# Designed miniproteins, single chains, continued (2): the designs that were tried, part 101

Each design is a single chain, and the fold is of that chain. pLDDT is the mean over its residues in the fold that is shown.

## One batch from the design tools (miniprotein)

Design m7512
Fold by ESMFold2-Fast:
Structure m7512 (fold): chain A 57 residues (1-57)
Amino acid sequence: KEKILEEIRKLLIEQGFSESQAEFVVNNASKLTEEKLQEILELLKKGDIDAALKIAF
């Protein structure tokens, strides 16, 4: 689970989010199941940021 959260954080920063913005998203996502975290990760890899944020929040 921790590895997936680290990858999500890294991708958000690469997409133009600040460190604090990425941390806020990761903190909200940390309460989700591993399956939902994988879904967020895949959407971020595809560049579908809006869909990823809908799952995180």
Scores: mean pLDDT 79

Design m7513
Fold by ESMFold2-Fast:
Structure m7513 (fold): chain A 76 residues (1-76)
Amino acid sequence: MKSEKQIAAEKLVNSIKSMHGDFIGSSSAPYTTPEYKAKFAGKKGFDFLLSLGSMSDEEAIKALEELKEWYKKHGV
């Protein structure tokens, strides 16, 4: 079963995934647009999800905060 911390973590990831869809739909240029940034963020999110099952709850929370800050920094 998922811990309370992991449930909170998944809610944050789902919120970020929603942002990706919005940016992909609105982009008009391939390399300097929200669409390109969303694709890069998608890879980081995917890599994070692949690692989530092997992380402790505390590691997962820290990794999520880092991922969230990365997305914010890159405007995704």
Scores: mean pLDDT 56

Design m7514
Fold by ESMFold2-Fast:
Structure m7514 (fold): chain A 95 residues (1-95)
Amino acid sequence: SEVEKFMEEAIENIVSLFKDFGLSDKTIEEIKQILEEMRKKLLAAKTEAEMQAIRDETLKKLGEILSKELSDEQVLLLMGNVHGTLQEVIRKLLA
């Protein structure tokens, strides 16, 4: 579907951004797994509240991983970018 293609592009853009910040290959693979699990859950979600809960859990997991390798300033910048991207994904799922 068009929504699934949009989600794939959004995930690819998030992963590309994380690579640009110099995260290890191991951390990038962990992030990819978290984003793929999020994708599956979002496609199965029936309500906006479920989608928002999936977003919030995903952001929490990403923040915990990023804080191990990056500064607080870098984490805030990246998490803001990811939050915005996931808001657009939820908007597309609700359209």
Scores: mean pLDDT 86

Design m7515
Fold by ESMFold2-Fast:
Structure m7515 (fold): chain A 95 residues (1-95)
Amino acid sequence: MSERVKEVIEEAVRKTEEILSKNLPPEELAKEIVKEIEKLVKEYKLTLDELRALISAVARKAEEILRKTKSRAEVNRAMVLLLEGLSELEKKYEE
């Protein structure tokens, strides 16, 4: 992974932490995270492999934070919606 891609992943993780701090409903939380990921893909012209790495890092960080602050049922609901949104974004850029 290039140094630039690592910086983009770090930015995505920071934005994910910021969105999670807003204590949004699961549907809104998933939508805002997916929107920020799509902005980064367009801004930095990420490849599909780079997008997949970014999705993996963001999903991992989101689950970590949610598990510390939310019930198991709320974590499961938020993660299902987030992963669904990220999967649809990945399909949009899939070759």
Scores: mean pLDDT 82

Design m7516
Fold by ESMFold2-Fast:
Structure m7516 (fold): chain A 70 residues (1-70)
Amino acid sequence: SDEEIEKLAEEALKKIGEERAKALFEAALNMPGDPMENVLLVLITEAGLGKYSLETQRKVAEKVLELLKK
């Protein structure tokens, strides 16, 4: 659900720390390759999202990027 994705995104940002997450995602987006795959790798390694489905991981990544733009 959208509420579940939002909670996972907020928990990921809290676990990583907002300022550290901004720095890691800025670096990931500026690295060679697919920007979304680079962001997913950060979330898998730093927030433990590897235990969720790829669909859930992608939705959480999109929500994290949305939250960081605000």
Scores: mean pLDDT 80

Design m7517
Fold by ESMFold2-Fast:
Structure m7517 (fold): chain A 60 residues (1-60)
Amino acid sequence: MEEVKRRAEELVANVETLAASGTLSDEMVAQAREAIAELEKLDPEFGQRLRERLDAAVAA
């Protein structure tokens, strides 16, 4: 559980950083989405929050 949360948070934070610097790739977004999907199976509320953060970063 905690390892899955940490991994998902790190991937979303990385996507946010890369989006801000203009170096975001589709592969990075896909990895973050995959980690969030695994997290949502264990903690749907927290997974939903990270999905919202990821979508906001990609939309920016």
Scores: mean pLDDT 80

Design m7518
Fold by ESMFold2-Fast:
Structure m7518 (fold): chain A 96 residues (1-96)
Amino acid sequence: GESFKLNLIKRMIEATLPLIKNEEVKKLLEEALKKEDIEEILKLIEEALKLASGEEKELLEALLEAVKEIASTDDVRVQIGAVLRFIGVLFDLELK
């Protein structure tokens, strides 16, 4: 349900926060964690993406795509697949 989608999205944002150095991007993601509406969360991630550069931009692009995929489907397997692809991007950025 919606609660499951929201929990997945918030956990991905929480995993992203420690890797963000840009304070304005960090504030937007922290604001997203306070929202209960996925559409409001998407708008905040899109705003953060406009301010990001380099590896932070790549990370936020991956986050935005995963959140959009989770929001667009009721298939739990597709939702988990989106999370796993996002985790793959996190590992790739940390291992470079």
Scores: mean pLDDT 86

Design m7519
Fold by ESMFold2-Fast:
Structure m7519 (fold): chain A 95 residues (1-95)
Amino acid sequence: MSDSMLQYAGYLERIFDGAVKEYKFSEEFKQALRELVDLLREIGRTGSDEEIREALRIVEETMRRVFELLEKGDLEGALQVVKEATKKLQEILEK
């Protein structure tokens, strides 16, 4: 279990709450963000140091791409990037 990963997941949840207020996300988008945070928390609780590092790398790249797309008004593109990240995080948990 990684307390640092659990703290980081909480930080991302706060960032996403701010983005939800600004960008008026669909319920599907909000659900995808909740799933992303929940998967990070699970990896933080059960994952190895290698799995935690892989998850952090995925999320860092995902956050960069999501905010670039949101700034351009591409909410559907941003949603697909979040969904792809949740799939990759789920694959880490299935190892």
Scores: mean pLDDT 80

Design m7520
Fold by ESMFold2-Fast:
Structure m7520 (fold): chain A 85 residues (1-85)
Amino acid sequence: MYEEALKKFREVADKAAELGNDAVRQAAESMVKAFEAGDIDRALKLAEAMARLIETVLGDDGKPIAEEVLKTAEEARKVAEQARA
């Protein structure tokens, strides 16, 4: 379960790096690290901050990417909660 969620977050980090925006890339890397450390709360906060940053930088064109980041973070949260239950 965690491996699949980590893979999805790494894919998001790679996409952010391809955008060439250093702040988005750093946020994505921090999000992946937090999730790998099992700090789901921090990873979710970083994902939310990254989504807002993408929307700020790209405007309306960034909205679908920001929504994908938030959906991936919510799915990872559900997987983590089920593993603890």
Scores: mean pLDDT 70

Design m7521
Fold by ESMFold2-Fast:
Structure m7521 (fold): chain A 100 residues (1-100)
Amino acid sequence: MALEEYILELSAPLREELLARNPNTTAADMRELVEEVKRRSPPLVARFLELVERGTEASRNGDVEEVKRLLRELRELARELGDEALAEELERALEELEKE
């Protein structure tokens, strides 16, 4: 999808460099990669990546309600970006969380 293709294209050189330098890529290295991608991204794509980062943090903290809220925002933003496949995946993730 357009957003996924864009993120993969921007992150590919950085991902290759990280893996070449350190096969044991840490969470800190991944955060640095995400920040660099956000810096290079259009505002809407940067907003999407920021919400993904917040969702990951909420998930680590066990804050299920915040994860659900952020997934709804991500789904809406994915639709605004025209990425229907990503919006469908996010909706499935929400349905799984709401079943628990």
Scores: mean pLDDT 64

Design m7522
Fold by ESMFold2-Fast:
Structure m7522 (fold): chain A 78 residues (1-78)
Amino acid sequence: DAATEAAVAAARAGDAVAAARALHPVKSLEQGVTAVGAALRAAGRPVPREELRARIEALLKQGGDPGQAAAEVLYREL
């Protein structure tokens, strides 16, 4: 989707802020895990899918939305 493509392009270019911002439209945990994983692979920093899921879920339990949670995880890993 457009959010994942934008995050991948920004991550590949080394722009962590733009990559994280691109994920704000993400509306589900599964989309967040997929988008963060794709962006990190594009940047040469692959992280196991289950580790990404656990990090995003931890942020969601604190009352955030999936897009914000995915953005925070991606920014910290880049």
Scores: mean pLDDT 85

Design m7523
Fold by ESMFold2-Fast:
Structure m7523 (fold): chain A 88 residues (1-88)
Amino acid sequence: SPEENRRLARAIEEGAKRASERLMKVATPEEQEQIKKAYELIVEAARAVERGDWLRAGELLSKAFSALTPEQADAIAEEIAREVERAQ
C-alpha cells in the first residue's frame, strides 16, 4: 500500500543516515566522499520506494552498495534492516 511504502522509505532513509553518520566519524576523506555518494543514492532509492518504483529502487541500491566496501555495505544494510523491523 502507499502507506506501507512511505513507512519503508522512512526506515531506509533513517537507517542509512545513522549508519553513514557513524561510518563518517572514522572514515578517511576519500571514504567520506564514497559514503556521501552512497547515502545520496540510497535516499533516491527511498523516494523510488515511496512511489512504488521497485525497479528504480533496486537499481539505485545496487549502485550505492557497489561503491562501498563490504564492511561499509554490511553496516548500512544492518541499520536499514533494524529500522525496517521497527517500522513493522
Scores: mean pLDDT 88

Design m7524
Fold by ESMFold2-Fast:
Structure m7524 (fold): chain A 69 residues (1-69)
Amino acid sequence: MTPEEDFQALIDTVIRIVKENPDLDLEKVIEAVKKMIDYLAEKYGLSKEQRDKLIKEAVERLKEVFEKQ
């Protein structure tokens, strides 16, 4: 599996959980997702730039989901 596939699966799962649980705290969800992205970065040997890009994309997608609720 590629880092992009693992990242997409992670984000899709988190978005589903957030939609099913609208009372979740955005800040805590972001903290958990950042830890998972750190794990993916270590697993796949991603650069700091690649890791930071994934975190930015995840945060932007999560903020959109929370703002539209």
Scores: mean pLDDT 80

Design m7525
Fold by ESMFold2-Fast:
Structure m7525 (fold): chain A 77 residues (1-77)
Amino acid sequence: DRKERLRAELLARGAGEPPESTTLRELETRLRLIDLYEEDPSKLEEIEKEVREIVEANPEELTAEEVFEMIAEMLEK
């Protein structure tokens, strides 16, 4: 149900946030990563922290897709 909750949160925040906001980018990236790694709860918590750190460090520099690919690549190593 995490994906459904994040989708609902993304929609709710999307209505109030500009399309380029770090909040929307973070939520989009989290949703994709949870979709990919939902069977490993311990990994999901670390992923969420990494997403926040990367988005905060690179506001507007990286798209949600780019952040997703960076973290997914790190986890596949």
Scores: mean pLDDT 65

Design m7526
Fold by ESMFold2-Fast:
Structure m7526 (fold): chain A 55 residues (1-55)
Amino acid sequence: MEERRARFERQVRLLQEQLDKAIEEYKKNGDLEKMERLKALFDRTVAAGRAAVEA
């Protein structure tokens, strides 16, 4: 269990870093709507991944 969770958490961390960079770019450009959509997409992906790991 912990091994799969640790691997998933590593992937989430990498995706979060990419998300943070994209958010900064969108904030700088004033694309708040795109920022919100990207956040929602990553949130759904993380939630689905956690559900799959726990299943």
Scores: mean pLDDT 78

Design m7527
Fold by ESMFold2-Fast:
Order: C-alpha cells, then sequence, then structure tokens
Structure m7527 (fold): chain A 72 residues (1-72)
C-alpha cells in the first residue's frame, strides 16, 4: 500500500469515526478539525485518538493505529 493509499484509508476511517459520534460530539469534532486545519492528516488522526479515543470503536481505533504506525 502506498503512502497516498494509506492516507486515503485514514481519511475514510476518520469519517467513519465522525459518523459514529453523537450530534454534540460531532459539533466538537468539527470545531477541533477547524482548529487543527493546518496539520497533516496523520497528526490530526493522532490528536483524534487522544481526544475522542473513548468514543471510538476498538476495531476502528486499532485500524487507525496500525495505519499511523505504517506511515511512520
Amino acid sequence: MSKEEAIEELRKLLKEVFNSLTKEQQDEFIKFAKENNGISIEEFARLVLEKFGDYIDPETRKKIEELLKKLE
């Protein structure tokens, strides 16, 4: 898998995370994304795991962590 393919899969997983959140958590996610608009998708994903990790399905979280490890 290329770096570009890994980044696209990461974007897809982050969208799945967003869609699994409550309306209130989605509003917080949107605000968080706007505040972090200048960083890489990989760095944003790490911050999402730290801030929203408790709200993320364990299988989805593991997938994101594995993609991030591959992108290092």
Scores: mean pLDDT 81

Design m7528
Fold by ESMFold2-Fast:
Structure m7528 (fold): chain A 86 residues (1-86)
Amino acid sequence: SVLDKLVEELESEFKRLLEEARRALAAGDPETALRHLERALELIELYRLFVENALPASHPRREELLETLERLRQEAEEERARVEAA
């Protein structure tokens, strides 16, 4: 479905941004790492707004998708805290 493709694209892009952030940090560039993490957080927020506004409360996948987005947000925030501590 279109929704499944959007979720796959979100997860793929999110993982790419986190990997780029990790590489930047390993290269001694925390500023670039933080920029990639901010982009990841922006991506999550855009998808959250889409889910909350485009999917009705009765949609069978709405809660699952919001939980997935919250998990990804927490992962990005944990990585950001790690960069800030370095």
Scores: mean pLDDT 86

Design m7529
Fold by ESMFold2-Fast:
Structure m7529 (fold): chain A 55 residues (1-55)
Amino acid sequence: SAQEKARAAFLEMAKTWSDAAKRQLIAWLEREAETLSPEDRAFVAEVVAGLRAEL
């Protein structure tokens, strides 16, 4: 799906980022997830998991 491709592309790009930048993004995404729809929250959770796997 377009959402799966977007997530994969984002995580690939994020591999070039510093650990500090990835941790800052995880913190921001976790805060924002509380205001999102269940569908968007699930997407954010997968992005966060992918970022944590690279730490």
Scores: mean pLDDT 79

Design m7530
Fold by ESMFold2-Fast:
Structure m7530 (fold): chain A 78 residues (1-78)
Amino acid sequence: SDSQQAQQLIQQGRQLQDQAGSAPTPEDAQRYADQAMQQLDKAKELGKNDPSLQQQADQQRADTQFTVATRLALLAQE
């Protein structure tokens, strides 16, 4: 179902967020974060009629933005 596909995309986004948080370069960190947010945007579209999936995707998007911002700030010090 669309809801099952949305949940899978949220899980993929979480894995990409983890990669963004540990990326060795600013370019890699941003690339992983962009990919994570793309998966989450797809999840939101598929889960359009599911408020719980919308909330999960929004929270994960916020977490991803925080993760990449933190990683980029750390890498900028090097």
Scores: mean pLDDT 89

Design m7531
Fold by ESMFold2-Fast:
Structure m7531 (fold): chain A 99 residues (1-99)
Amino acid sequence: GKGTSPYFGNEAEVTKLAGDVKLMRSEVSGAVFIVDEKTGIVIGLPYLSEEEIKEIEEKVNAAKSAEEAMDLVAEFVAERMKKFAAEGKPVAAPPPVFP
């Protein structure tokens, strides 16, 4: 049977970034995460395009430390969520309504 992971699995695409920071993509669920391997801090990336994910990768690779990289990712995600809220866009798809 198909096993699914909420954030990564055996089918995860893993991109190593600066220091101990990794970008992980689940090929099964499409979920994307930035992980600091040293601290275990995980930041989920909500509904970002490939271009936005690449921008995050570039910011992380330009960072001088894993802590700076994780802070930059958190700020980017927070700014994107504020922009989506200001534009009246949903940050998550609503669950299907069953009668």
Scores: mean pLDDT 62

Design m7532
Fold by ESMFold2-Fast:
Structure m7532 (fold): chain A 75 residues (1-75)
Amino acid sequence: LSEEQWREIDAALVDMRAAVARKVAENLIKQGKKEEGYKLLIEEYDRAAQEATSLGFEDLAERYRKMAEEAKKKL
């Protein structure tokens, strides 16, 4: 695989983990468990940002940090 393809795979894995967490959190929010749902989003977005940073994806990391901050405002 090219470096571009490896980068795409790494980014896809970060995004897939965040997407799964988002789906779980959305289900919790729909059930009236708003605090649990947003806390899960904050934890997983912070994790995604940290993973993106470790992989050198600064723009992706910044995006997830902003998403975590937005989720914090919903608590």
Scores: mean pLDDT 84

Design m7533
Fold by ESMFold2-Fast:
Parts: C-alpha cells; sequence; structure tokens
Structure m7533 (fold): chain A 67 residues (1-67)
C-alpha cells in the first residue's frame, strides 16, 4: 500500500538518530511527490493499522508534512 511504501522510505531516512530536522525535511519531500488525496487516504489507513510507537512517530511526521 502507499502507506507501507511511505513508512519504508521514512524509516530509511529516520535511521540516523541525530538528525530529526533532516528527517522531517526528507519526509516532507517524499510527501510532496504524491497527490493530497493519496496521502490523506494513506494516513487514515496508517492510523487504523499502526500501533507500535516508532511507526506512530513516523506517521505523525508524515501527517505534519502533508499539512
Amino acid sequence: SVMEELMEEAKKVSGKEANLELTEKAIEALVHELDRETIERAIAEGRATLTNPDSLKLLELIERAAK
């Protein structure tokens, strides 16, 4: 799904513990490559399916970048 692909790319970027601001910028760039409707549906699906704290933190960054 689109959410799974976004989460995978976000995990690759956020693997560098010391660079939260750079992680936010990279996630913002990824989100801007997709249309708003696709992002909004992916976020809704993520909210329904994701439960672990690390995944929820990445989802929050994606959601803020999409705003």
Scores: mean pLDDT 66

Design m7534
Fold by ESMFold2-Fast:
Structure m7534 (fold): chain A 86 residues (1-86)
Amino acid sequence: DFSKYADLPPEEALKAFLEDSELFNPTSSAGASLTEARALPNLKGIQDWPAEVLEALAEFHRDVLKMPLSDEEREALRDFLLSLQR
């Protein structure tokens, strides 16, 4: 349920979603950490609409984290970002 993030500013809501989301919570033993996902530089100052935020986040995952988003993860993130447009 994405409603709990709707009251946050878009940048903070996205960071909170990444912290809580199973999609971006890899096991600590896997090397990539929740801390890395939460500290995404591309989330700083992002005030754009969901499509632009999704593109920036996908590029960060591909180029910096070396963990490209799957189609399922991208769909879930897109639906979440669309919920923030209200």
Scores: mean pLDDT 50

Design m7535
Fold by ESMFold2-Fast:
Structure m7535 (fold): chain A 80 residues (1-80)
Amino acid sequence: NKEELKEALEVAKRYLKKAEAGSGNEDIARAALAVGVGFRLLGEKEKGQELAREITQSDRKKAIELVREGIKEIEEALKK
C-alpha cells in the first residue's frame, strides 16, 4: 500500500529533521523505527532489522547517516 509507505516515510523524515536540529537520541530511534516499517512494507523486513541493529551499535553521527540512507532507499522505491 503506497499510502502506508508514504506515511512511514513522512514519520521517518519528521524525526530525522528533529534529530538533525539537535534533539535527543530518542528521535533517531523513532526515525529508525519508521524506516524499519517502510522496509517491512517493501517486503525487505530483514534489511530493516539489520539497519536497526547497526543503528543501536553506532554513534550518533553514524546513526543519523544510516537513517538518511534508509529514507533515501524508501523514497527511490516509492517513485516506482
Scores: mean pLDDT 81

Design m7536
Fold by ESMFold2-Fast:
Structure m7536 (fold): chain A 94 residues (1-94)
Amino acid sequence: MLHYEFEGNLDELVEFTGEVASEAVRLGAEKAVITGKDGYTAVVERLGRSGDLTLWRVVIRNAEGRIVQEVLVAVAPDGSLVAMVRLPPRPDPA
Protein backbone atom coordinates (compact mmCIF):
# COMPACT_ATOMS: atom_id res chain seq x y z
CA MET A 1 0.00 0.00 0.00
CA LEU A 2 1.24 3.50 -0.87
CA HIS A 3 0.96 6.34 1.67
CA TYR A 4 0.84 10.06 0.86
CA GLU A 5 0.41 13.29 2.79
CA PHE A 6 -1.47 16.19 1.22
CA GLU A 7 -2.06 19.86 2.01
CA GLY A 8 -4.74 21.68 0.01
CA ASN A 9 -8.46 22.06 -0.51
CA LEU A 10 -10.91 19.33 -1.59
CA ASP A 11 -10.71 20.19 -5.32
CA GLU A 12 -6.90 20.04 -5.22
CA LEU A 13 -7.09 16.71 -3.35
CA VAL A 14 -9.38 15.27 -6.07
CA GLU A 15 -6.82 16.22 -8.76
CA PHE A 16 -4.03 14.71 -6.63
CA THR A 17 -5.89 11.35 -6.39
CA GLY A 18 -5.54 11.02 -10.19
CA GLU A 19 -1.75 11.45 -9.90
CA VAL A 20 -1.71 8.87 -7.07
CA ALA A 21 -3.63 6.34 -9.22
CA SER A 22 -1.14 6.98 -12.06
CA GLU A 23 1.81 6.32 -9.70
CA ALA A 24 0.11 3.19 -8.29
CA VAL A 25 -0.10 1.78 -11.85
CA ARG A 26 3.61 2.56 -12.42
CA LEU A 27 4.60 0.90 -9.11
CA GLY A 28 2.24 -2.10 -9.38
CA ALA A 29 0.35 -1.14 -6.21
CA GLU A 30 -3.36 -1.96 -5.68
CA LYS A 31 -4.14 0.62 -2.98
CA ALA A 32 -3.02 4.04 -1.77
CA VAL A 33 -4.08 6.19 1.19
CA ILE A 34 -3.76 9.98 1.27
CA THR A 35 -3.95 11.81 4.61
CA GLY A 36 -4.81 15.51 4.38
CA LYS A 37 -3.55 18.10 6.88
CA ASP A 38 -7.13 19.41 7.27
CA GLY A 39 -8.53 15.96 8.20
CA TYR A 40 -9.48 14.67 4.74
CA THR A 41 -8.58 11.06 3.98
CA ALA A 42 -8.66 9.63 0.45
CA VAL A 43 -8.50 5.90 -0.35
CA VAL A 44 -7.51 4.98 -3.92
CA GLU A 45 -8.24 1.33 -4.77
CA ARG A 46 -7.84 -0.72 -7.95
CA LEU A 47 -11.20 -2.01 -9.20
CA GLY A 48 -9.97 -3.97 -12.22
CA ARG A 49 -9.31 -3.58 -15.95
CA SER A 50 -11.28 -2.37 -18.96
CA GLY A 51 -9.27 -3.28 -22.06
CA ASP A 52 -5.78 -1.85 -21.56
CA LEU A 53 -6.95 0.59 -18.82
CA THR A 54 -6.85 0.03 -15.07
CA LEU A 55 -9.90 1.34 -13.24
CA TRP A 56 -9.61 2.91 -9.78
CA ARG A 57 -12.15 4.00 -7.18
CA VAL A 58 -11.39 6.99 -4.96
CA VAL A 59 -13.34 7.62 -1.74
CA ILE A 60 -12.67 10.92 0.05
CA ARG A 61 -13.83 11.32 3.66
CA ASN A 62 -13.83 14.46 5.82
CA ALA A 63 -12.56 14.69 9.43
CA GLU A 64 -15.92 13.31 10.66
CA GLY A 65 -15.50 10.20 8.46
CA ARG A 66 -18.29 11.18 6.04
CA ILE A 67 -17.85 10.54 2.33
CA VAL A 68 -17.67 13.96 0.63
CA GLN A 69 -16.49 12.86 -2.83
CA GLU A 70 -16.14 9.70 -4.90
CA VAL A 71 -14.10 9.54 -8.11
CA LEU A 72 -13.60 6.93 -10.81
CA VAL A 73 -10.18 7.07 -12.50
CA ALA A 74 -8.98 5.30 -15.65
CA VAL A 75 -5.21 4.96 -16.11
CA ALA A 76 -3.28 3.67 -19.16
CA PRO A 77 -0.52 1.01 -18.82
CA ASP A 78 2.18 3.72 -19.05
CA GLY A 79 0.60 5.51 -16.08
CA SER A 80 -1.00 8.33 -18.08
CA LEU A 81 -4.34 9.57 -16.73
CA VAL A 82 -7.07 8.83 -19.31
CA ALA A 83 -10.29 9.78 -17.50
CA MET A 84 -11.54 11.04 -14.15
CA VAL A 85 -15.26 11.10 -13.26
CA ARG A 86 -16.44 12.80 -10.08
CA LEU A 87 -19.51 11.15 -8.58
CA PRO A 88 -22.10 12.69 -6.24
CA PRO A 89 -21.68 11.73 -2.55
CA ARG A 90 -23.72 8.71 -1.54
CA PRO A 91 -26.33 9.08 1.24
CA ASP A 92 -25.36 8.07 4.77
CA PRO A 93 -26.35 4.49 5.62
CA ALA A 94 -29.50 4.23 7.71
Scores: mean pLDDT 81

Design m7537
Fold by ESMFold2-Fast:
Structure m7537 (fold): chain A 105 residues (1-105)
Amino acid sequence: EPSAEELVDKLIDTINETMRLIKNKADKEEIIAKIDESIALANQLIAKNAGNDTIVALANALIDSLNELKELIENSADDKEITLQLAVVTVYSSGLYLEIKIQNK
């Protein structure tokens, strides 16, 4: 059973890989698969932290930002729009990472 710390570490790694794939103009399907994996990991963090309103709120904001990124990729949006949405994803994923590390000492 993965810990919340193990799940958030994997989430950050998966988001970093998503950013790498986008920068390298990887296949759309491969990028979307990594976004979906990130959403699944964020949902697992919500389930493990159901009693922590801050973690749940940050994870939900991250899921919303990942869904927006997915839509931009699916619609072949401009590089600028994708880059701005990646910045939003980075803010929420960083906030979630810090909150989980604080809660685990």
Scores: mean pLDDT 88

Design m7538
Fold by ESMFold2-Fast:
Structure m7538 (fold): chain A 89 residues (1-89)
Amino acid sequence: GKVSVSEEQVRAALRGELELPFLAEARIERIDGKYYPFIALKPEYVPKGSSVFTANTLQPLIDEGFDTEEEALEYAASLLTFLFGTLDF
């Protein structure tokens, strides 16, 4: 079926306020004064042949981190809505 997800739903999931069907886990972590969005995808939602995402594995979406939590949330919301907002499952 069609997966429809909004940027606000992704932000809520990263704050621990909402569960999304494609995410096993989502959070923002502060590491060395930088903010990193971390996600873990459910096995059903990992793209076949992907070398980037591993099922049920919490991983950062960026390498360098953001200066603010708001920038990390906005980046993750835009990226995950782009990747999963248009997918048919």
Scores: mean pLDDT 74

Design m7539
Fold by ESMFold2-Fast:
Structure m7539 (fold): chain A 87 residues (1-87)
Amino acid sequence: DEVKKLIEEARERGHEIVAKLIEKQVEIAGREPSAEEIESIRSGLEPMEESERQLTPELRAIVMEVIENGTATEEQQARAEAILAAR
């Protein structure tokens, strides 16, 4: 379970959103990632983790809901826009 290891490593570093994104990508694909796809995920981990660190608590909550639902609702989009506008 190379993917499970990547998910656990992301969580160990406190990056729950990144971990959940990897889980959802595997779920949507309906198959185990290839070695090349796993390497691509690893290469993207640092930029994704940096992006996650920059999220406010409210934006983190919205992102987690979007990942869980597989799509952003109009209400979630409006909330995200309002938060970004209030910089």
Scores: mean pLDDT 69

Design m7540
Fold by ESMFold2-Fast:
Structure m7540 (fold): chain A 93 residues (1-93)
Amino acid sequence: MARKLIEGAEKAKEEAEKGASEEMVEELRAAAELLRELLENKDAPPAKLAALETAAALHIVAAVVSAKLGKPADKEEAIKLAEEVRKLARELE
């Protein structure tokens, strides 16, 4: 599972380097927050951990898809958030 989150974050970074949207930034922030909650609650029931990881994965996919939708955002902010998501996902290994 962590590998797919890492791959998703790498894809989000690649898309952000081409251009970022406000929606992409919001989705990446949501993913980072969910991954932080997951890391803080490693002893939680497996069902809760799976739900948090699934939610984070969906936000990463949404970030990639929304990269060129809506209002343009600072690509450096989106890149930084994608790198944070990738780093957090690596901590799950």
Scores: mean pLDDT 84

Design m7541
Fold by ESMFold2-Fast:
Structure m7541 (fold): chain A 65 residues (1-65)
Amino acid sequence: IRELLERALESPDSAVRALAAEVLALVEQGRYDDALAALEKAQKSSNPAVVALAKEALARLREEL
């Protein structure tokens, strides 16, 4: 999950970078429930790039927990 989020921080899309930064900070703090909630909320975004990142990050985070 961390490697995926670190790569997403290099995205040209500012919304993708914002989501990656938020979730990465929550994961680094051990706040996994908050990270999952943020990703599930991001799946409802009107931005398809944000939705795609949220779906992949959710799958990876659930596998690492």
Scores: mean pLDDT 81

Design m7542
Fold by ESMFold2-Fast:
Structure m7542 (fold): chain A 77 residues (1-77)
Amino acid sequence: GSEVERVRQAAEELRKLGYPSVAELALQALDDVLAGNRFGADVSLGMLRISLGVAKLIGDEETAKALQEAIDALEAL
């Protein structure tokens, strides 16, 4: 699928894992990237990277995988 679809699927996975606010953050990052809002995109991506670091620290491999997929797809846009 497109990188857009990859972000949407990662956000849905994050929501299913119990992190709806993080899912919304990934979708906000997508909107900002597509709109050319570089500042908004950088803030949202920074927050996603912090969330990834926390998931890795606590050993939440499924959440870390979903966050990594969202970040990789956003960076490929």
Scores: mean pLDDT 89

Design m7543
Fold by ESMFold2-Fast:
Structure m7543 (fold): chain A 92 residues (1-92)
Amino acid sequence: MKPSDEEIDRLFELLDENGDGKVSKPAVISLLVAAGVLTEEEAQRLVDEADKDGSGFLTKEELRKLVQKLAEKYGPDFVRRLIELAEEAKKS
């Protein structure tokens, strides 16, 4: 099963703390490492590949594509896990 648009929207909202319509690469890398399936080096490489324009940020479309690839490899629960971790990080 692919991630829903609602799940991608929620994850993007959680990562886009300042509401500028983009998320920083370090924030995405930290979240992927926290999910426990990727090393920091693997997360860095995947996020660098997703950042097609080299801006240092991911657009919602770039984040969606990255998350879809990871959900295919690690299963449909992976996106829910990312959302849970991002929500927990905001409570700290």
Scores: mean pLDDT 77

Design m7544
Fold by ESMFold2-Fast:
Structure m7544 (fold): chain A 79 residues (1-79)
Amino acid sequence: MEEAERLLADTREQLLVILKSLEPGEKLTGTAVVPKDLAEPLARTIKQAAEEAGAEVNIEITYDGDTATIKFTVTKKPK
């Protein structure tokens, strides 16, 4: 759906801005609650943003009924 795709694109852009502003060795943690069908696409989007920013990422997905909670930690690699 266009709405879901727009949400993912906006999230990716916001994450890229934040991740690029991090100093080497810094980390960012975040939590997002989404419909369960968006959990895998959002996790992929977070991984892609982290890769572009030169960072490692760890993602945990917890499903609860019709929703999923995505908890992620992104660590910017030192030079």
Scores: mean pLDDT 77

Design m7545
Fold by ESMFold2-Fast:
Structure m7545 (fold): chain A 83 residues (1-83)
Amino acid sequence: MVEKLKEEAKEKLEKAIEAAKKGDIKEAIKYAQEAAKTVQELLPYERETAEKALSYIQKAIEAAEKGDIEKAIEYLKKALEVL
């Protein structure tokens, strides 16, 4: 279960990074939000890891909304590294 949730979250984060690199900011935010939802399901199992990943995903969405695409991609990659 936990491993499957991590894999699903990673896949969505990778799609968010690809969308951001292509300039599709709305799609990038959508995938990042979906990844955050999946990571929230990890909270009862791996709270510290899930909280850290959620923090990075939230910072990525915030950066993307401000138009800082490079920073958004950096935070999405950091979320992937934590999971």
Scores: mean pLDDT 85

Design m7546
Fold by ESMFold2-Fast:
Structure m7546 (fold): chain A 78 residues (1-78)
Amino acid sequence: KAEEVLEEIKRLAAEVAAGKLSREEAIEEAAKLLEETFGMPEEMAKKLAEAIIDEALANPEASPRELAARAMEKLLAE
């Protein structure tokens, strides 16, 4: 389940890179997936979705696992 969500978010980031989606649209769709799959509050899901999308855009070669780890590191950094 988690890997499927991460693969879908990575696909959304690829569509942003291809000019088919805006960054904001990709973040909204990714946030919905996180809310529905993990029961995250909307605000937390949006923050995590933004971090994952930005990492996927910066590191398109990274695995879904690496993207999730990097996004979590950013969210835990203050």
Scores: mean pLDDT 79

